Designed miniproteins, single chains, continued (2). Designs and how they scored, part 54

Each design is a single chain, and the fold is of that chain. pLDDT is the mean over its residues in the fold that is shown.

## One batch from the design tools (miniprotein)

Design m5867
Fold by ESMFold2-Fast:
Structure m5867 (fold): chain A 111 residues (1-111)
Amino acid sequence: MEKIEEVRAQLEAALAAGRTHIRLKVEADSLSDVGALIQVAAELLARAPDGTTVELEVTYKDGSKVKITLTRDAAAGAVRVEVEMELKKYKTADGTIVENKKIKKTFTVPA
């Protein structure tokens, strides 16, 4: 079971304390939890000072890891997101299974 509400509480407490760089380790049950974690962190960063950074290290039962770095861009009214995934098994769109896949993705979330 994902600890999304625990992550929210820890991020809220750190931001309230004036932290500008926050690092959390999270255990997740599925890759769908990554989207929820990004949304929670981006929501909280929407009101944070420019350059405030949240790093989430997500680990899965199969040993897969995802690192998510979110950075507030106050001038753009956005949060920049970088995701690095090290997946033990990954299924491509055509149904092919790839083992030990490393993926990097960068995108922006409105804030």
Scores: mean pLDDT 77

Design m5868
Fold by ESMFold2-Fast:
Structure m5868 (fold): chain A 73 residues (1-73)
Amino acid sequence: GDPLESARGALRGAEAALELSGGGRLAASQKVIDDANALLKDPRLDEEGRRLAEEALRLAQEAKEIAMKELGL
């Protein structure tokens, strides 16, 4: 697919994960972390896509930290 569109999707996924709670937030944030890390390794990813993927990774890591605290992990 298009890496830029995938990066936009990852950012939307990270924002959605922040609105969830508990195990749902943990699962959603981990998926975005995995997807964003894969995107950042794609040589077709341009500067805009890289910026979006890096922001998605940052927000997803924040969502995961919140979820782990909620779950007592």
Scores: mean pLDDT 89

Design m5869
Fold by ESMFold2-Fast:
Structure m5869 (fold): chain A 72 residues (1-72)
Amino acid sequence: MEEVIEKLKKQFDNAINTAKKLGLPEAVEKIKELRDTALERVKQAPSKEEAERIMQEALDEANKIIVEELQK
């Protein structure tokens, strides 16, 4: 479980840094909120497999936020 939490934090930090470099402040805020929500969900997951699924879904959503903000 701790490995999934650490990986989630690392990957979300990368997404936030990418959004910052691209000058997308609204995306940065949305991704930070998504990270906090995903972290709580991962901590409450009954299995490592479900924690990994939650993490991947949240990361996919973070990437979608960046893409959508870039298109506007």
Scores: mean pLDDT 83

Design m5870
Fold by ESMFold2-Fast:
Structure m5870 (fold): chain A 65 residues (1-65)
Amino acid sequence: MAAELDAVLARLERLVAEAKDPSVIRFGQGVIAVVRTLKANQPDNPAAAAVAQDLLESVEERVRE
């Protein structure tokens, strides 16, 4: 569970670091903050991992367009 959240955070941080669109960067930073909070409070909850994955997909969609 914590390893899944760590993988999501690593991918989010990479997407934000490589993003050139300020709106994507701001959205990605907000998502990183939410996922970090989930990891701190619910590291072993599979529902928290699923929410983090959905948020990651939302950032990936914004990077695409």
Scores: mean pLDDT 80

Design m5871
Fold by ESMFold2-Fast:
Structure m5871 (fold): chain A 91 residues (1-91)
Amino acid sequence: SHLSPEELLELLEEKDENGRTLLHKLAEQGKAEELLELLEFLLKDPSLHPRLLKLLNDKDKEGLTAAELAEKNGHSSIAEVLKGVERKLKE
């Protein structure tokens, strides 16, 4: 509520030592509710859609996107949601 969608997206784009964004970490941990709320909030601002698409395609040091990391950790439903949002943003 204190962060704008742009400020939140900037924080989500920050990478740790493993090249993992906050989106990767939420996907790995199976935090479906938190992930959905973040995606819904960011999707309300169409000007951020190109950056969100880039974030969804961002790979960690193992070459995995957030969706692929979710799938690797048994969170197939989260992986499907992330890939669905990516496809929608690609037109």
Scores: mean pLDDT 84

Design m5872
Fold by ESMFold2-Fast:
Structure m5872 (fold): chain A 88 residues (1-88)
Amino acid sequence: SLPTPEQLAEAERVADEAYRKSYEVATEILLKAGVPEDEAKELARGIAAYARFVAFSLALDGRTDEAVPYAVELAKKWAEREAERIKS
């Protein structure tokens, strides 16, 4: 069945939180790895957008309590992988 307006609103709030936290964490990891500020912010936006999508999907599946921490952990792992690629 289609999500209710209330379910969509809750999923959007969770997704917004996941985006903000993932953007902050990914940006910090990339900057500490020596990625130039403009490139770090651009890459972090992409990582955060993916994390937002994952959190939104999990919230719609009723996994709201785990959505933000799971999405932020994915963002950390992706940013760390990119940082390692730059070191190599």
Scores: mean pLDDT 88

Design m5873
Fold by ESMFold2-Fast:
Structure m5873 (fold): chain A 105 residues (1-105)
Amino acid sequence: SLAELAARMEEVLREMKRRLEEAVRAGASLEELLDIALEGAGLLLGLAREAMRSASPEERAEIERLLARIVALMGALLEDPSLERVEELVREMERLVGLLRALAA
């Protein structure tokens, strides 16, 4: 169900944020932070695409817009890595999870 997918996405986001916080606290490299953020983004993209199969046309269009932003940010991070772009990617992932959670309500 959409609610189950939203719950799984919340778990992925929570775990990714936990790993990022721990990595920052441990003085991890920017490359390690990128790996964590990109792994989390990839998992969320898969779950969001599954959620789109059950969404209305309007809901699907809104999800597609956020997915396009996340994909673009992932590409930008790979070309020009920065902590600011990692934080931007995390914010867009939070927006995506929030959207799916709202649609599941």
Scores: mean pLDDT 88

Design m5874
Fold by ESMFold2-Fast:
Structure m5874 (fold): chain A 81 residues (1-81)
Amino acid sequence: MSPEEKKKARIKENLEAMITTLESLIASEDDPELKAQLQAVKAEAQALLANMDKLSLEELEKRYKEIAARASEVLDRILAR
């Protein structure tokens, strides 16, 4: 695989892991606002995963970082309870 293909494969694995983690958090979350935020981030991650082959590596990395930042923000809110 080229270095670009390896980076795309890593982002794919990270997105799949993120979706699995978000599904577990959604299943255990009682707060409707936090649950909605987790569902929104999961939907964005699923959409990126479905469309990753249509994106350049640069755009894919940018979108992934944006989604990861939103996931981190929601996790920080859960931990602050």
Scores: mean pLDDT 85

Design m5875
Fold by ESMFold2-Fast:
Structure m5875 (fold): chain A 93 residues (1-93)
Amino acid sequence: SEKLEKLVKILREAFEVVLPALEGKEIPEEKRKRIFEESGNFQRAAQEGDFEKTAEEAIELLDTVIEVAEEVGAPEEALEALRKAREEIEELL
């Protein structure tokens, strides 16, 4: 699905900006587990080709990562990348 490919690309490009910004930051165990679970849910939905479910799981994951990024004091560039990705995925729905 072209929409699925676009969604996966949006999420991947956002995390390419965000992951270096979170490098060396201490993420609470509770948040790490939530990110792991939400990432798994996203991957399963994407593999099943369910666009709507994949988009919902991507938004859930982005919301959790935004919360973590804010808590650990990530650069504004990382927060903007996450918020932009969330908006772009919402627009695909």
Scores: mean pLDDT 86

Design m5876
Fold by ESMFold2-Fast:
Structure m5876 (fold): chain A 62 residues (1-62)
Amino acid sequence: MEYAEKAEEAARKFVEALRARDSEAAAQYGQELGEYVKKAEESGDKEAAERAREASRRAGGG
């Protein structure tokens, strides 16, 4: 669950950085989001992995 929560937080900060046109912050939070999604998937917790993937998809998907 911790990695899913961190992925959701990183996704929110990434979207806010894009909205603020802060390319440096967007790159940083985008990288953190990807790292937390990977860690959630590696944790073996399917629910955490799905929540992290959904946060990533909603932040940059469309």
Scores: mean pLDDT 78

Design m5877
Fold by ESMFold2-Fast:
Parts: C-alpha cells; structure tokens; sequence
Structure m5877 (fold): chain A 79 residues (1-79)
C-alpha cells in the first residue's frame, strides 16, 4: 500500500540519521545496516518495478548498495 511505502521510506530516513549520529559506533553501524536491508527487501516485495520509488530511496540513502543495484536492474530492463 502507499501508506506502507511512505512508512518504510520514513524509517529508512531515520536509520540514515541514526547512522550519522553513531558514526564512531561500529556495532551500532552494523545493526543499522541490517535494518536498512530489511526495509529495502520489504520495498522490493511491495513495488519491485517502481523506478521512481528506488530513485526516492537513493535520495534518502545514497550509499545504499541494495537500492543502487535495484535501480541498475530496472534501468537495464529499459535499455
């Protein structure tokens, strides 16, 4: 649902903020990276082919490899 997608994007933004706030805490960084992967996997189950969604996710979390790979896969299907 649209509400679930917006909630997941808001949670992603909060995780990115927590990672920045806890930059020197390696254990916290690994835990938060795991939470990021869970959110991206949920987005991929709800809207796997929504290019604009993954563009928004990349704006929120530009270093997210899972989002970058999903965008590359979708762009390769178009080209």
Amino acid sequence: SKEEIEELLERLAKIVEEMEANRDDRKKQFELQGERDVIVNKLKKIAPDDLSLYERALEIDPENVAVQLQLLRLERKRG
Scores: mean pLDDT 84

Design m5878
Fold by ESMFold2-Fast:
Structure m5878 (fold): chain A 80 residues (1-80)
Amino acid sequence: RKPYSREEVEELIKRRDEIIEKARKKAEEEGLSKESIDALVNTVESALDALEEALRNNAPQEEIDAAAEVVELIIRSLES
């Protein structure tokens, strides 16, 4: 598995607002309850926060890679 570059991680972080908005819209379109929408959005925000914190704190590359992979899985789920 190839490591994520700093630039790749920064591009994912740049997409934060887009990803969160996409998650909220998809959940609303699927008719989820307000509680379920909030839970989904909170999960997405937590994943992005973890990635941003790992990068900010100069976490080990393995930790950054794991956090970035979670964010990419979320993006793929939203684009399906």
Scores: mean pLDDT 82

Design m5879
Fold by ESMFold2-Fast:
Structure m5879 (fold): chain A 91 residues (1-91)
Amino acid sequence: NHLYKAIKYFEQAIEAIRRGDGKTAAKYIKKGIEHLLKAEPRLKDLPSDVKALEKIREIAERLGRGDFSRAEELIFELRSIIDFYKRLMGE
């Protein structure tokens, strides 16, 4: 449930970024991370995962303010998360 919701929110965030809607993208990213952390709580405990999530949050916050300078990097990070967890659920 939470993992499927996280993936859905990240997919919706990518669509929002592509249409230039930074505020909606930021909201979907926040919801996606909330559901991801409920599905995979250990992401709070690993320094590399904490740093990656903080980077995603920072870029999302910039998008909410109309700063798209790192949008492609964020899309790549979100796609990487989506692909990893889709493969994990496909088992």
Scores: mean pLDDT 83

Design m5880
Fold by ESMFold2-Fast:
Structure m5880 (fold): chain A 56 residues (1-56)
Amino acid sequence: GPGTSAGMAAEAGRLLGNERARELGLQGVLAYQKGDYSSAGDYATEAGRELHREHG
């Protein structure tokens, strides 16, 4: 779900040194914890985009 995707993106950003992807993934986790599932999905998508920008 959105929280899992955001968390995975945050961890990938941390491991790869992509600070923006990590920050976006963490914001997605926080949004999910607040019950804002739409924002959590948006943050997860943006974090994934940042990861692909560096490796695509």
Scores: mean pLDDT 79

Design m5881
Fold by ESMFold2-Fast:
Structure m5881 (fold): chain A 75 residues (1-75)
Amino acid sequence: SEAEEYARLGKEYADAGKYYEAGEYLKLAAQHFEKEGNRLQAAIAYYEAAKMYEKAGKKEEAKEMRDRALQLLQR
């Protein structure tokens, strides 16, 4: 799926130390998992995006991704 492809790209950019780009791709992966109704994979991808944004010094983007992940895990 496109979600899995974006998640793979995010990992590749993270492995290369390109944390901002990694966060952007993981956010795209999360959005696609969410559209597919895969709430758990979406939440995981949002948390991974948050970690990448934090490594990139993007504290507000990291918080937004973390909050979105928590929202998906709440019933």
Scores: mean pLDDT 88

Design m5882
Fold by ESMFold2-Fast:
Structure m5882 (fold): chain A 127 residues (1-127)
Amino acid sequence: HMKSLKEKALERIDEVEKRFQTASPEERIKLAKELAEFLGSLTLFAAYQAYIEHGQEYGDRLLQLGQELIYNIEKIMILAAEKNDRETLQEALKLAREGATAIFDYDLEKVEEINKKAKERLKELES
């Protein structure tokens, strides 16, 4: 049986969360980058399906917002890893689960909502 894009995304996030518990800061940065690359690749397929089902503008917007969300989450995870901030890392994982769910459900409004939260949180952490 082929796993859905959503199932693949959530399983990878769960795997990364488990690996973060014993990983060094350098390993956490690597895991964050690998997770973002994986989720970004799956988002390309999700955007293509959204394009087929809802049209080009919807697919393009889902891709744009989904990639921006993944970028913001990656940056939060990297900053959390560099600071050894486990609470912020857990927050980023929660955003990743919520964001992946919205992207792979093709819920554009929810992707926009979660992206706004991720973007605002990233600004706070960079201040």
Scores: mean pLDDT 87

Design m5883
Fold by ESMFold2-Fast:
Structure m5883 (fold): chain A 96 residues (1-96)
Amino acid sequence: TQQQIDQLQSLLDSLQKLGKLVLENIRRGDLDGAELAIAASIASVRSLEIEPDTMKKVVEHLEKALDAVRRGDAKEVEEHIKKAIEEIQKSIQKLQ
């Protein structure tokens, strides 16, 4: 439905902004800020009424990004946020 597409598009925009914020926090050495931003995003995603399989995949990638922040692995953080974005894009494509 158009409502589902609109919700996914809003989530896509939010995750793109998250990626920039998290990488900036890591660049500044603010790993706690990066962790908090990802954790808040996971909670936000879980509150949305989106397709369950898409929610699960997005949350799994964000949880892996959170784990990567805790390990100090900026490359893995970027990769997992990118994969979360790709899952949203795939979901939008399936609804069009």
Scores: mean pLDDT 84

Design m5884
Fold by ESMFold2-Fast:
Structure m5884 (fold): chain A 99 residues (1-99)
Amino acid sequence: MEAKKLLEEAKEYLEKARKSENEEERKEYLKKAVKKASEASKLWRENFDEEVAEMLAELIVLRNELIGELHGKEEDGRELGEEIAENLRKVLAKKKAAR
């Protein structure tokens, strides 16, 4: 699953950010993690499959961890949260329309 691969890449960048001693490097890795998480969320929304529930849980956990690492920088965390929430709403709407 391509979206799950992007999610794992986002987690790897988050861990690199946590291990970085340089604030500029840490910020760069956090931005890469956010970008990969956003791409995973968008791809999941467009091409969700039977693993959708597992991926949803992983995206929520990753979002919360990214917000924590941004140390209350509300703008970056809010934008990621809004994007994930929008993609979730669209996936759930498709499921409701099919019932």
Scores: mean pLDDT 64

Design m5885
Fold by ESMFold2-Fast:
Structure m5885 (fold): chain A 97 residues (1-97)
Amino acid sequence: SEELIREFERSARAMLRHFGLPPELQEALVELSVEILRRAIRENLSPEEAARLFRERIEAFLREHGPRYGISPEQQQQILDALVDLLLATIEELRRA
């Protein structure tokens, strides 16, 4: 559902704003997260497969770009865990539709 994907985008952006991330990093993480979510839907990935792919891609992004913005390893882990939880909740809602 495009509505659920848009809700995911809004929720992700609000959460990343709450973590105090700069707008450029917020938008990059939202775009990457939506890309992975769309891929998980298209390829009918299990929640475990989707979470694994998502963790790998978001962790790599945060590891590469986070230090430039003063994002600590602990903060990177908190952001990753929050985004994964949101992804899994969204996938569950999509599968019920």
Scores: mean pLDDT 86

Design m5886
Fold by ESMFold2-Fast:
Structure m5886 (fold): chain A 56 residues (1-56)
Amino acid sequence: KEEIDEKMEKNGGKLTIEDILELYRRGVITRQQAAKLVELAAEKGYVTKEEYDEIL
């Protein structure tokens, strides 16, 4: 959670796919949490459906 907040502050409140993947690979977030973050990024136009399926 704290790692997510730090990434968001660094990017002006925006999470990139790379940030989400890094957090997931490091075990900081669960697969379900990563899915939620990717859904939020998709709503902002940062990811496509295909990219979402590749991440999880």
Scores: mean pLDDT 64

Design m5887
Fold by ESMFold2-Fast:
Structure m5887 (fold): chain A 72 residues (1-72)
Amino acid sequence: SEAEELRKEAIEYAKNPSPEDQQKARDLAIQAAEKMTPEESLELAREILKASPDLNGVKIAMLVLAVAVDKM
């Protein structure tokens, strides 16, 4: 699905610490979360933290969870 492709791209960009790739990861992760259930967004947040276990990954995970909470 489109959500799964956005999710995969977000995770791959999140692995790269460059500001440009981190911004792409945030944008793609938010787009994926908007198309996902809250439960799927929680799993995306976990995968982002696994791929980028630093503050950048935490920031992306927080944005994904904020989208999920807004949909609840």
Scores: mean pLDDT 84

Design m5888
Fold by ESMFold2-Fast:
Structure m5888 (fold): chain A 84 residues (1-84)
Amino acid sequence: SLEELKKLVEELRKQIENIRKGIADMKKFFEQNKEYFDKLLKEMSLEEAIRKLALDFYNQRVKAEIEKLKAEIDKLKSEIEKLK
């Protein structure tokens, strides 16, 4: 149906927006860590420096997601305790 197509288009737009936000955040991270990146370039190849900085970016993202999950688990634990 047209309604189903509209929902698919809206989901696609949301996914594209999330990708754009991810790219913007990565660019900002690189800009904020330019001095560190320049320092890495003195110790390793350009490719290795990029990989290391990208890994640091992803590690921060994963850590934030884990903390968010822990908060949700704590909420569930509190609700279960109230039922006892």
Scores: mean pLDDT 77

Design m5889
Fold by ESMFold2-Fast:
Structure m5889 (fold): chain A 105 residues (1-105)
Amino acid sequence: MSAEELLKKGIEAFKEKNYEEAVKYFRQALEDDSLTPEQKEEAYRLLIYSYGLLGKADEAVKIAKEAMEKGANPVEIVSTASFVLQLLGDEEKIKELKEYAEKLK
C-alpha cells in the first residue's frame, strides 16, 4: 500500500474514532519518505491527536518531538499536542513541549 493510501486509511479510521487503527496507518505512512511536507505534517498532527485521544500522553509527546526534529512547524505541532494533553490534564507535558520547541531555534 502506498504512503498516500496509508495516510488516507489513517484519516478514515480517525474519522470513525478507530484511533488505534489510525495510529498504525499514520506510523506506516510516516516511515515512507514519499509523502509531501504538507502530508507529513498532517500525518504527524493526526498521529499526535490519535495518541492523545487514546490517553497515551507519553507517546503523543514523543511523536510531537519527533515531528519538530523532522522539520514540522513547531507552532502547529505544539498547538495540536497541547490541545490533547490539556484534555488529559497533563499540563507538565504541555510545558515540556513548549520548552522543547523554544530550544529547537
Scores: mean pLDDT 85

Design m5890
Fold by ESMFold2-Fast:
Structure m5890 (fold): chain A 75 residues (1-75)
Amino acid sequence: SSQAIIDELDKKYSEEVKNTKDEKKKQELGIKALIEYYRALGKEDEAEWLEELLKKGVDVALEAMEKKAKELLAK
């Protein structure tokens, strides 16, 4: 099921983040986890959008995510 896949992805990326001291690498792992969650939910357009932003840089992806979060919170 999609929930079982999400649970496995969360466990995998949470463990990688715990074992990483590099802040940029932690942020990159978090973004990669979100891309995989989007794919597990069948949200391929969102996954591709975020993956393309990550290719441009962790900072670029984080800025786009922050903007989207602010738009959701400002409703």
Scores: mean pLDDT 75

Design m5891
Fold by ESMFold2-Fast:
Formats: sequence, C-alpha cells, structure tokens
Structure m5891 (fold): chain A 72 residues (1-72)
Amino acid sequence: DQQAVDQTIRIFSDIARQNGMSDQDIQRMVDYYRQFHDGRMSAGDFTRQMNQIDPNAIGYFTQAGTIAGQQM
C-alpha cells in the first residue's frame, strides 16, 4: 500500500530530523527503504546500509511503522 509507505517515510523523516540527522542522510535512508519495499534490495543489504549511516535507524523505522499503523 503506497499510502502506508508514504506515511511511514514521513513519520520516519520527522523522528530522524528530531534526533539531529541531516536531510541528506534521511533522503539516503528513505531511498533504501523504498528499494527494500519494492524488492530491489534484500533485508540483509537494507539492514547493513542503514547501520552504516546510523545504528539507530532501524529502530526509527520500526517506531515510524508502528505510529503509521495506528493512524491508518
């Protein structure tokens, strides 16, 4: 569902920005998330790329997905 993906990205971007992450790093992580969602990146590659930018990034995406799911 494209709407759920877009909501997760928006909430993730807000969380990451609040934690001092640059717009450049946020955009890179959003691009990796879209590639993963589209099946163009494996779960292992996604986790590895995210951890290289920020070890907390997976946690931010998990939090964003939970919030997006509650908002529907």
Scores: mean pLDDT 81

Design m5892
Fold by ESMFold2-Fast:
Structure m5892 (fold): chain A 96 residues (1-96)
Amino acid sequence: PSIIKKLKSKDPSIVASAIRKLVRNGEVELAVKYLEKLLNEGNPMWLFAGLSSIHDLVREGEKETAIKLLEKILKSKKLKSPTFRSDIEKEIQRLK
């Protein structure tokens, strides 16, 4: 079964699981590409799945990459939820 098929799923949890497998397999560049796409959806469910995948990056030693992605989300005009913006700001502060 193709991991690429899972990355194209309409289920955020399946996409997050596929990204986690890419990170664990050392395919960080491909994982980041799909994670950036997920985080730019502007939908709360996809954003939550993206934050879960950020934690997977941090666990595998990709802290700087995780911080850069979170900062990109904060600059996105698609992120209109004050609660999610606050959660992302707190996560960046924890990682720095």
Scores: mean pLDDT 75

Design m5893
Fold by ESMFold2-Fast:
Structure m5893 (fold): chain A 55 residues (1-55)
Amino acid sequence: EPSPEELERYRKAAEFLQDIERKAKERNLTVEEILKEVAKMPVDGDPEALLKAIE
């Protein structure tokens, strides 16, 4: 593959979206509300850290 870094980012983005959907369901929230919480965070480097913060 010509861009392993791009493939990793794509894979993480897809997993991130699926996890947000699951978290929204578990917390009785909408995906939009979960994304709003994520967007409030000043860091954007690590999606794993963002997911932990919205647990």
Scores: mean pLDDT 66

Design m5894
Fold by ESMFold2-Fast:
Structure m5894 (fold): chain A 81 residues (1-81)
Amino acid sequence: MSVKEIALEFLEKLREKFKDDPEAVKIIEESEKKVEEAKTDEEILNIVKQTVLQLIELRPEDEETIKELATEMGKKIKEAL
């Protein structure tokens, strides 16, 4: 899998988890668009990091869940590189 495919899978999992939160969905959809438009793996990783921080700020009670999903994504990225 490419870094882009792994990042989009991660964002899809976040969207499913927070589908009942319109503000969270908006952040995730904007991030998905940015990832699709990104030309480098570094840009993709920076977009994902910003998305994680924004979601934790919006939903601090879900910080552990967000970090678990981010850790799973990070493992897949290391295996793809």
Scores: mean pLDDT 84

Design m5895
Fold by ESMFold2-Fast:
Structure m5895 (fold): chain A 97 residues (1-97)
Amino acid sequence: MLEERLKLFSALLLARLRTEEAKKFYEENGDAEKAREEIKKLKEEFKENVPELSEEEREEILEKLIKEEGMSEEEVKEVLELVANSTVEEFEAVIKR
């Protein structure tokens, strides 16, 4: 459980960093293909490395990210939604904005 919580915590931090990198590729180079490649890698890494956690355990990790890592509540929710629930096309639309 503690190890699984740390894995999710690390995966969410990594997802945030990779989301910023994908947005940078889109904004600076207009390179939609590179942005899509980064999104695909991020979604694959999240799927492979994030354990199945209860709603309670997810909420604890999200609170910790907000409190200790200085992430906004909106930022944490957006990253989780994009990585876990969106399609690649929906993720790209958010980055393109």
Scores: mean pLDDT 66

Design m5896
Fold by ESMFold2-Fast:
Structure m5896 (fold): chain A 61 residues (1-61)
Amino acid sequence: MSPVEVAEKEILRLLLEAAARGVADEDIQAVARHAKALIDAGESAEKVIAETRKLIDEILA
């Protein structure tokens, strides 16, 4: 898989886990939009995944 495909699969997994942990649908959508913006900006898979994890952790804090 390309780095973008790897990032997309991991981001989807993180979003599904966040939803299972009780994160609201609106927050899930906001995190998904942010991740897409980073991918569209050409950020690395590692950076997009790290930022997605950080946002989910901040929401759950």
Scores: mean pLDDT 81

Design m5897
Fold by ESMFold2-Fast:
Structure m5897 (fold): chain A 70 residues (1-70)
Amino acid sequence: SPEREKLLKELKELVDKKIAELNSQIAATTDPMEGIILQVRILAYRAEYFLAPKLSLEELKKVLENIKKD
């Protein structure tokens, strides 16, 4: 599906951007607890992206909208 391929590409670009932002925050933080929380957020984005190819078109749209709201 061309729509599905477009959404998966948008998700990859968005996840990559969010992970890059979180890695910058990790590099800037001196708080070990904040560092752990940011690492957990990175793992959550990686998990959503990894599972995305198994999602329905509607579920994939919902994942994209949820990440955009972050």
Scores: mean pLDDT 87

Design m5898
Fold by ESMFold2-Fast:
Structure m5898 (fold): chain A 58 residues (1-58)
Amino acid sequence: AAPAWVTLERDGKPIGRLRVDPADPRRVELIPLTASDEQIAELKARLEALGYEVRLVE
């Protein structure tokens, strides 16, 4: 089954959406909404520490 999108929030605001790539469960798709470059880098580092490959989506 296709994984659901998870909304990532900081200080009550949506900063991005995240899902596991249905083609490869090691890959995670991240759609930045209001996230800064620093927040994106932090999220990527955390996910990579868990063994995921992070892809930024338009």
Scores: mean pLDDT 73

Design m5899
Fold by ESMFold2-Fast:
Structure m5899 (fold): chain A 89 residues (1-89)
Amino acid sequence: DVEELERRVEAGEREALEEVVERAIENRTAGALANAARLAARAGFLELARELLERARELGFEDAARLIEAALAGASDEELRALLAELKA
């Protein structure tokens, strides 16, 4: 389900991105917020990705904030996964 939703976001579907963002806000986890912002940045919704960055900072999720900053800077999925692994270690 999440993978299908992510593919729809990459195809430019705004509604799919909104579902990912809603789930991230409901779950209130660093990983969910970082993933939602990464998908928003890749889809070109940079303002939404910046809003998610601010929310991660407000919640004290500095590791998620670093992932979102990297995504906004154009980091690849592989680079973001490597950074996430470092932050979890």
Scores: mean pLDDT 73

Design m5900
Fold by ESMFold2-Fast:
Structure m5900 (fold): chain A 70 residues (1-70)
Amino acid sequence: SLPPLPEKAQRLLELQQELAREGLPEREAMKRILELFGYKQEEIEKMSDEELREKVREIEEELKKEIEKL
């Protein structure tokens, strides 16, 4: 059996499933992911769509590294 996912990875998966059901625009979905991971609203509002994608990607890559260490 695969080891259990870290809590942060589990929370991200649950949020992504909720966002997919809501059918939100990509920008709004990315904002909610960053808020979940402790980014301040002021910082998020200053980000471009590309900056939001990069930050979400950084979160996903870091969680993937944590999973690979299990």
Scores: mean pLDDT 76

Design m5901
Fold by ESMFold2-Fast:
Structure m5901 (fold): chain A 97 residues (1-97)
Amino acid sequence: SLKEKIEELLAEFTKEADKLYEELEKKGASEEEKKKKNAELLEKLLEGVLELLREHGVPEEEIQVFEDAWRYAAENHEEPPAEVEEKLRALEEKVLK
């Protein structure tokens, strides 16, 4: 199911993130390098999620709302605007029920 595929993708992401963070810590990476690598890893996760949504026939308009909410949260470390959050909840209810 879509839910199982997303859970597998998240599990793989967690393993890659842990490995990356250990390697960055071991080599004494700068905060700037850590931020850059984290952003790259999050972009890969987002692209994977977007691809799964497309494969399962989620409309592009709903995928765009999800992407916008994700990018807003990642950039601002805050909850998306209420209108975008409501659309995201509707998408989650349809996709991850």
Scores: mean pLDDT 73

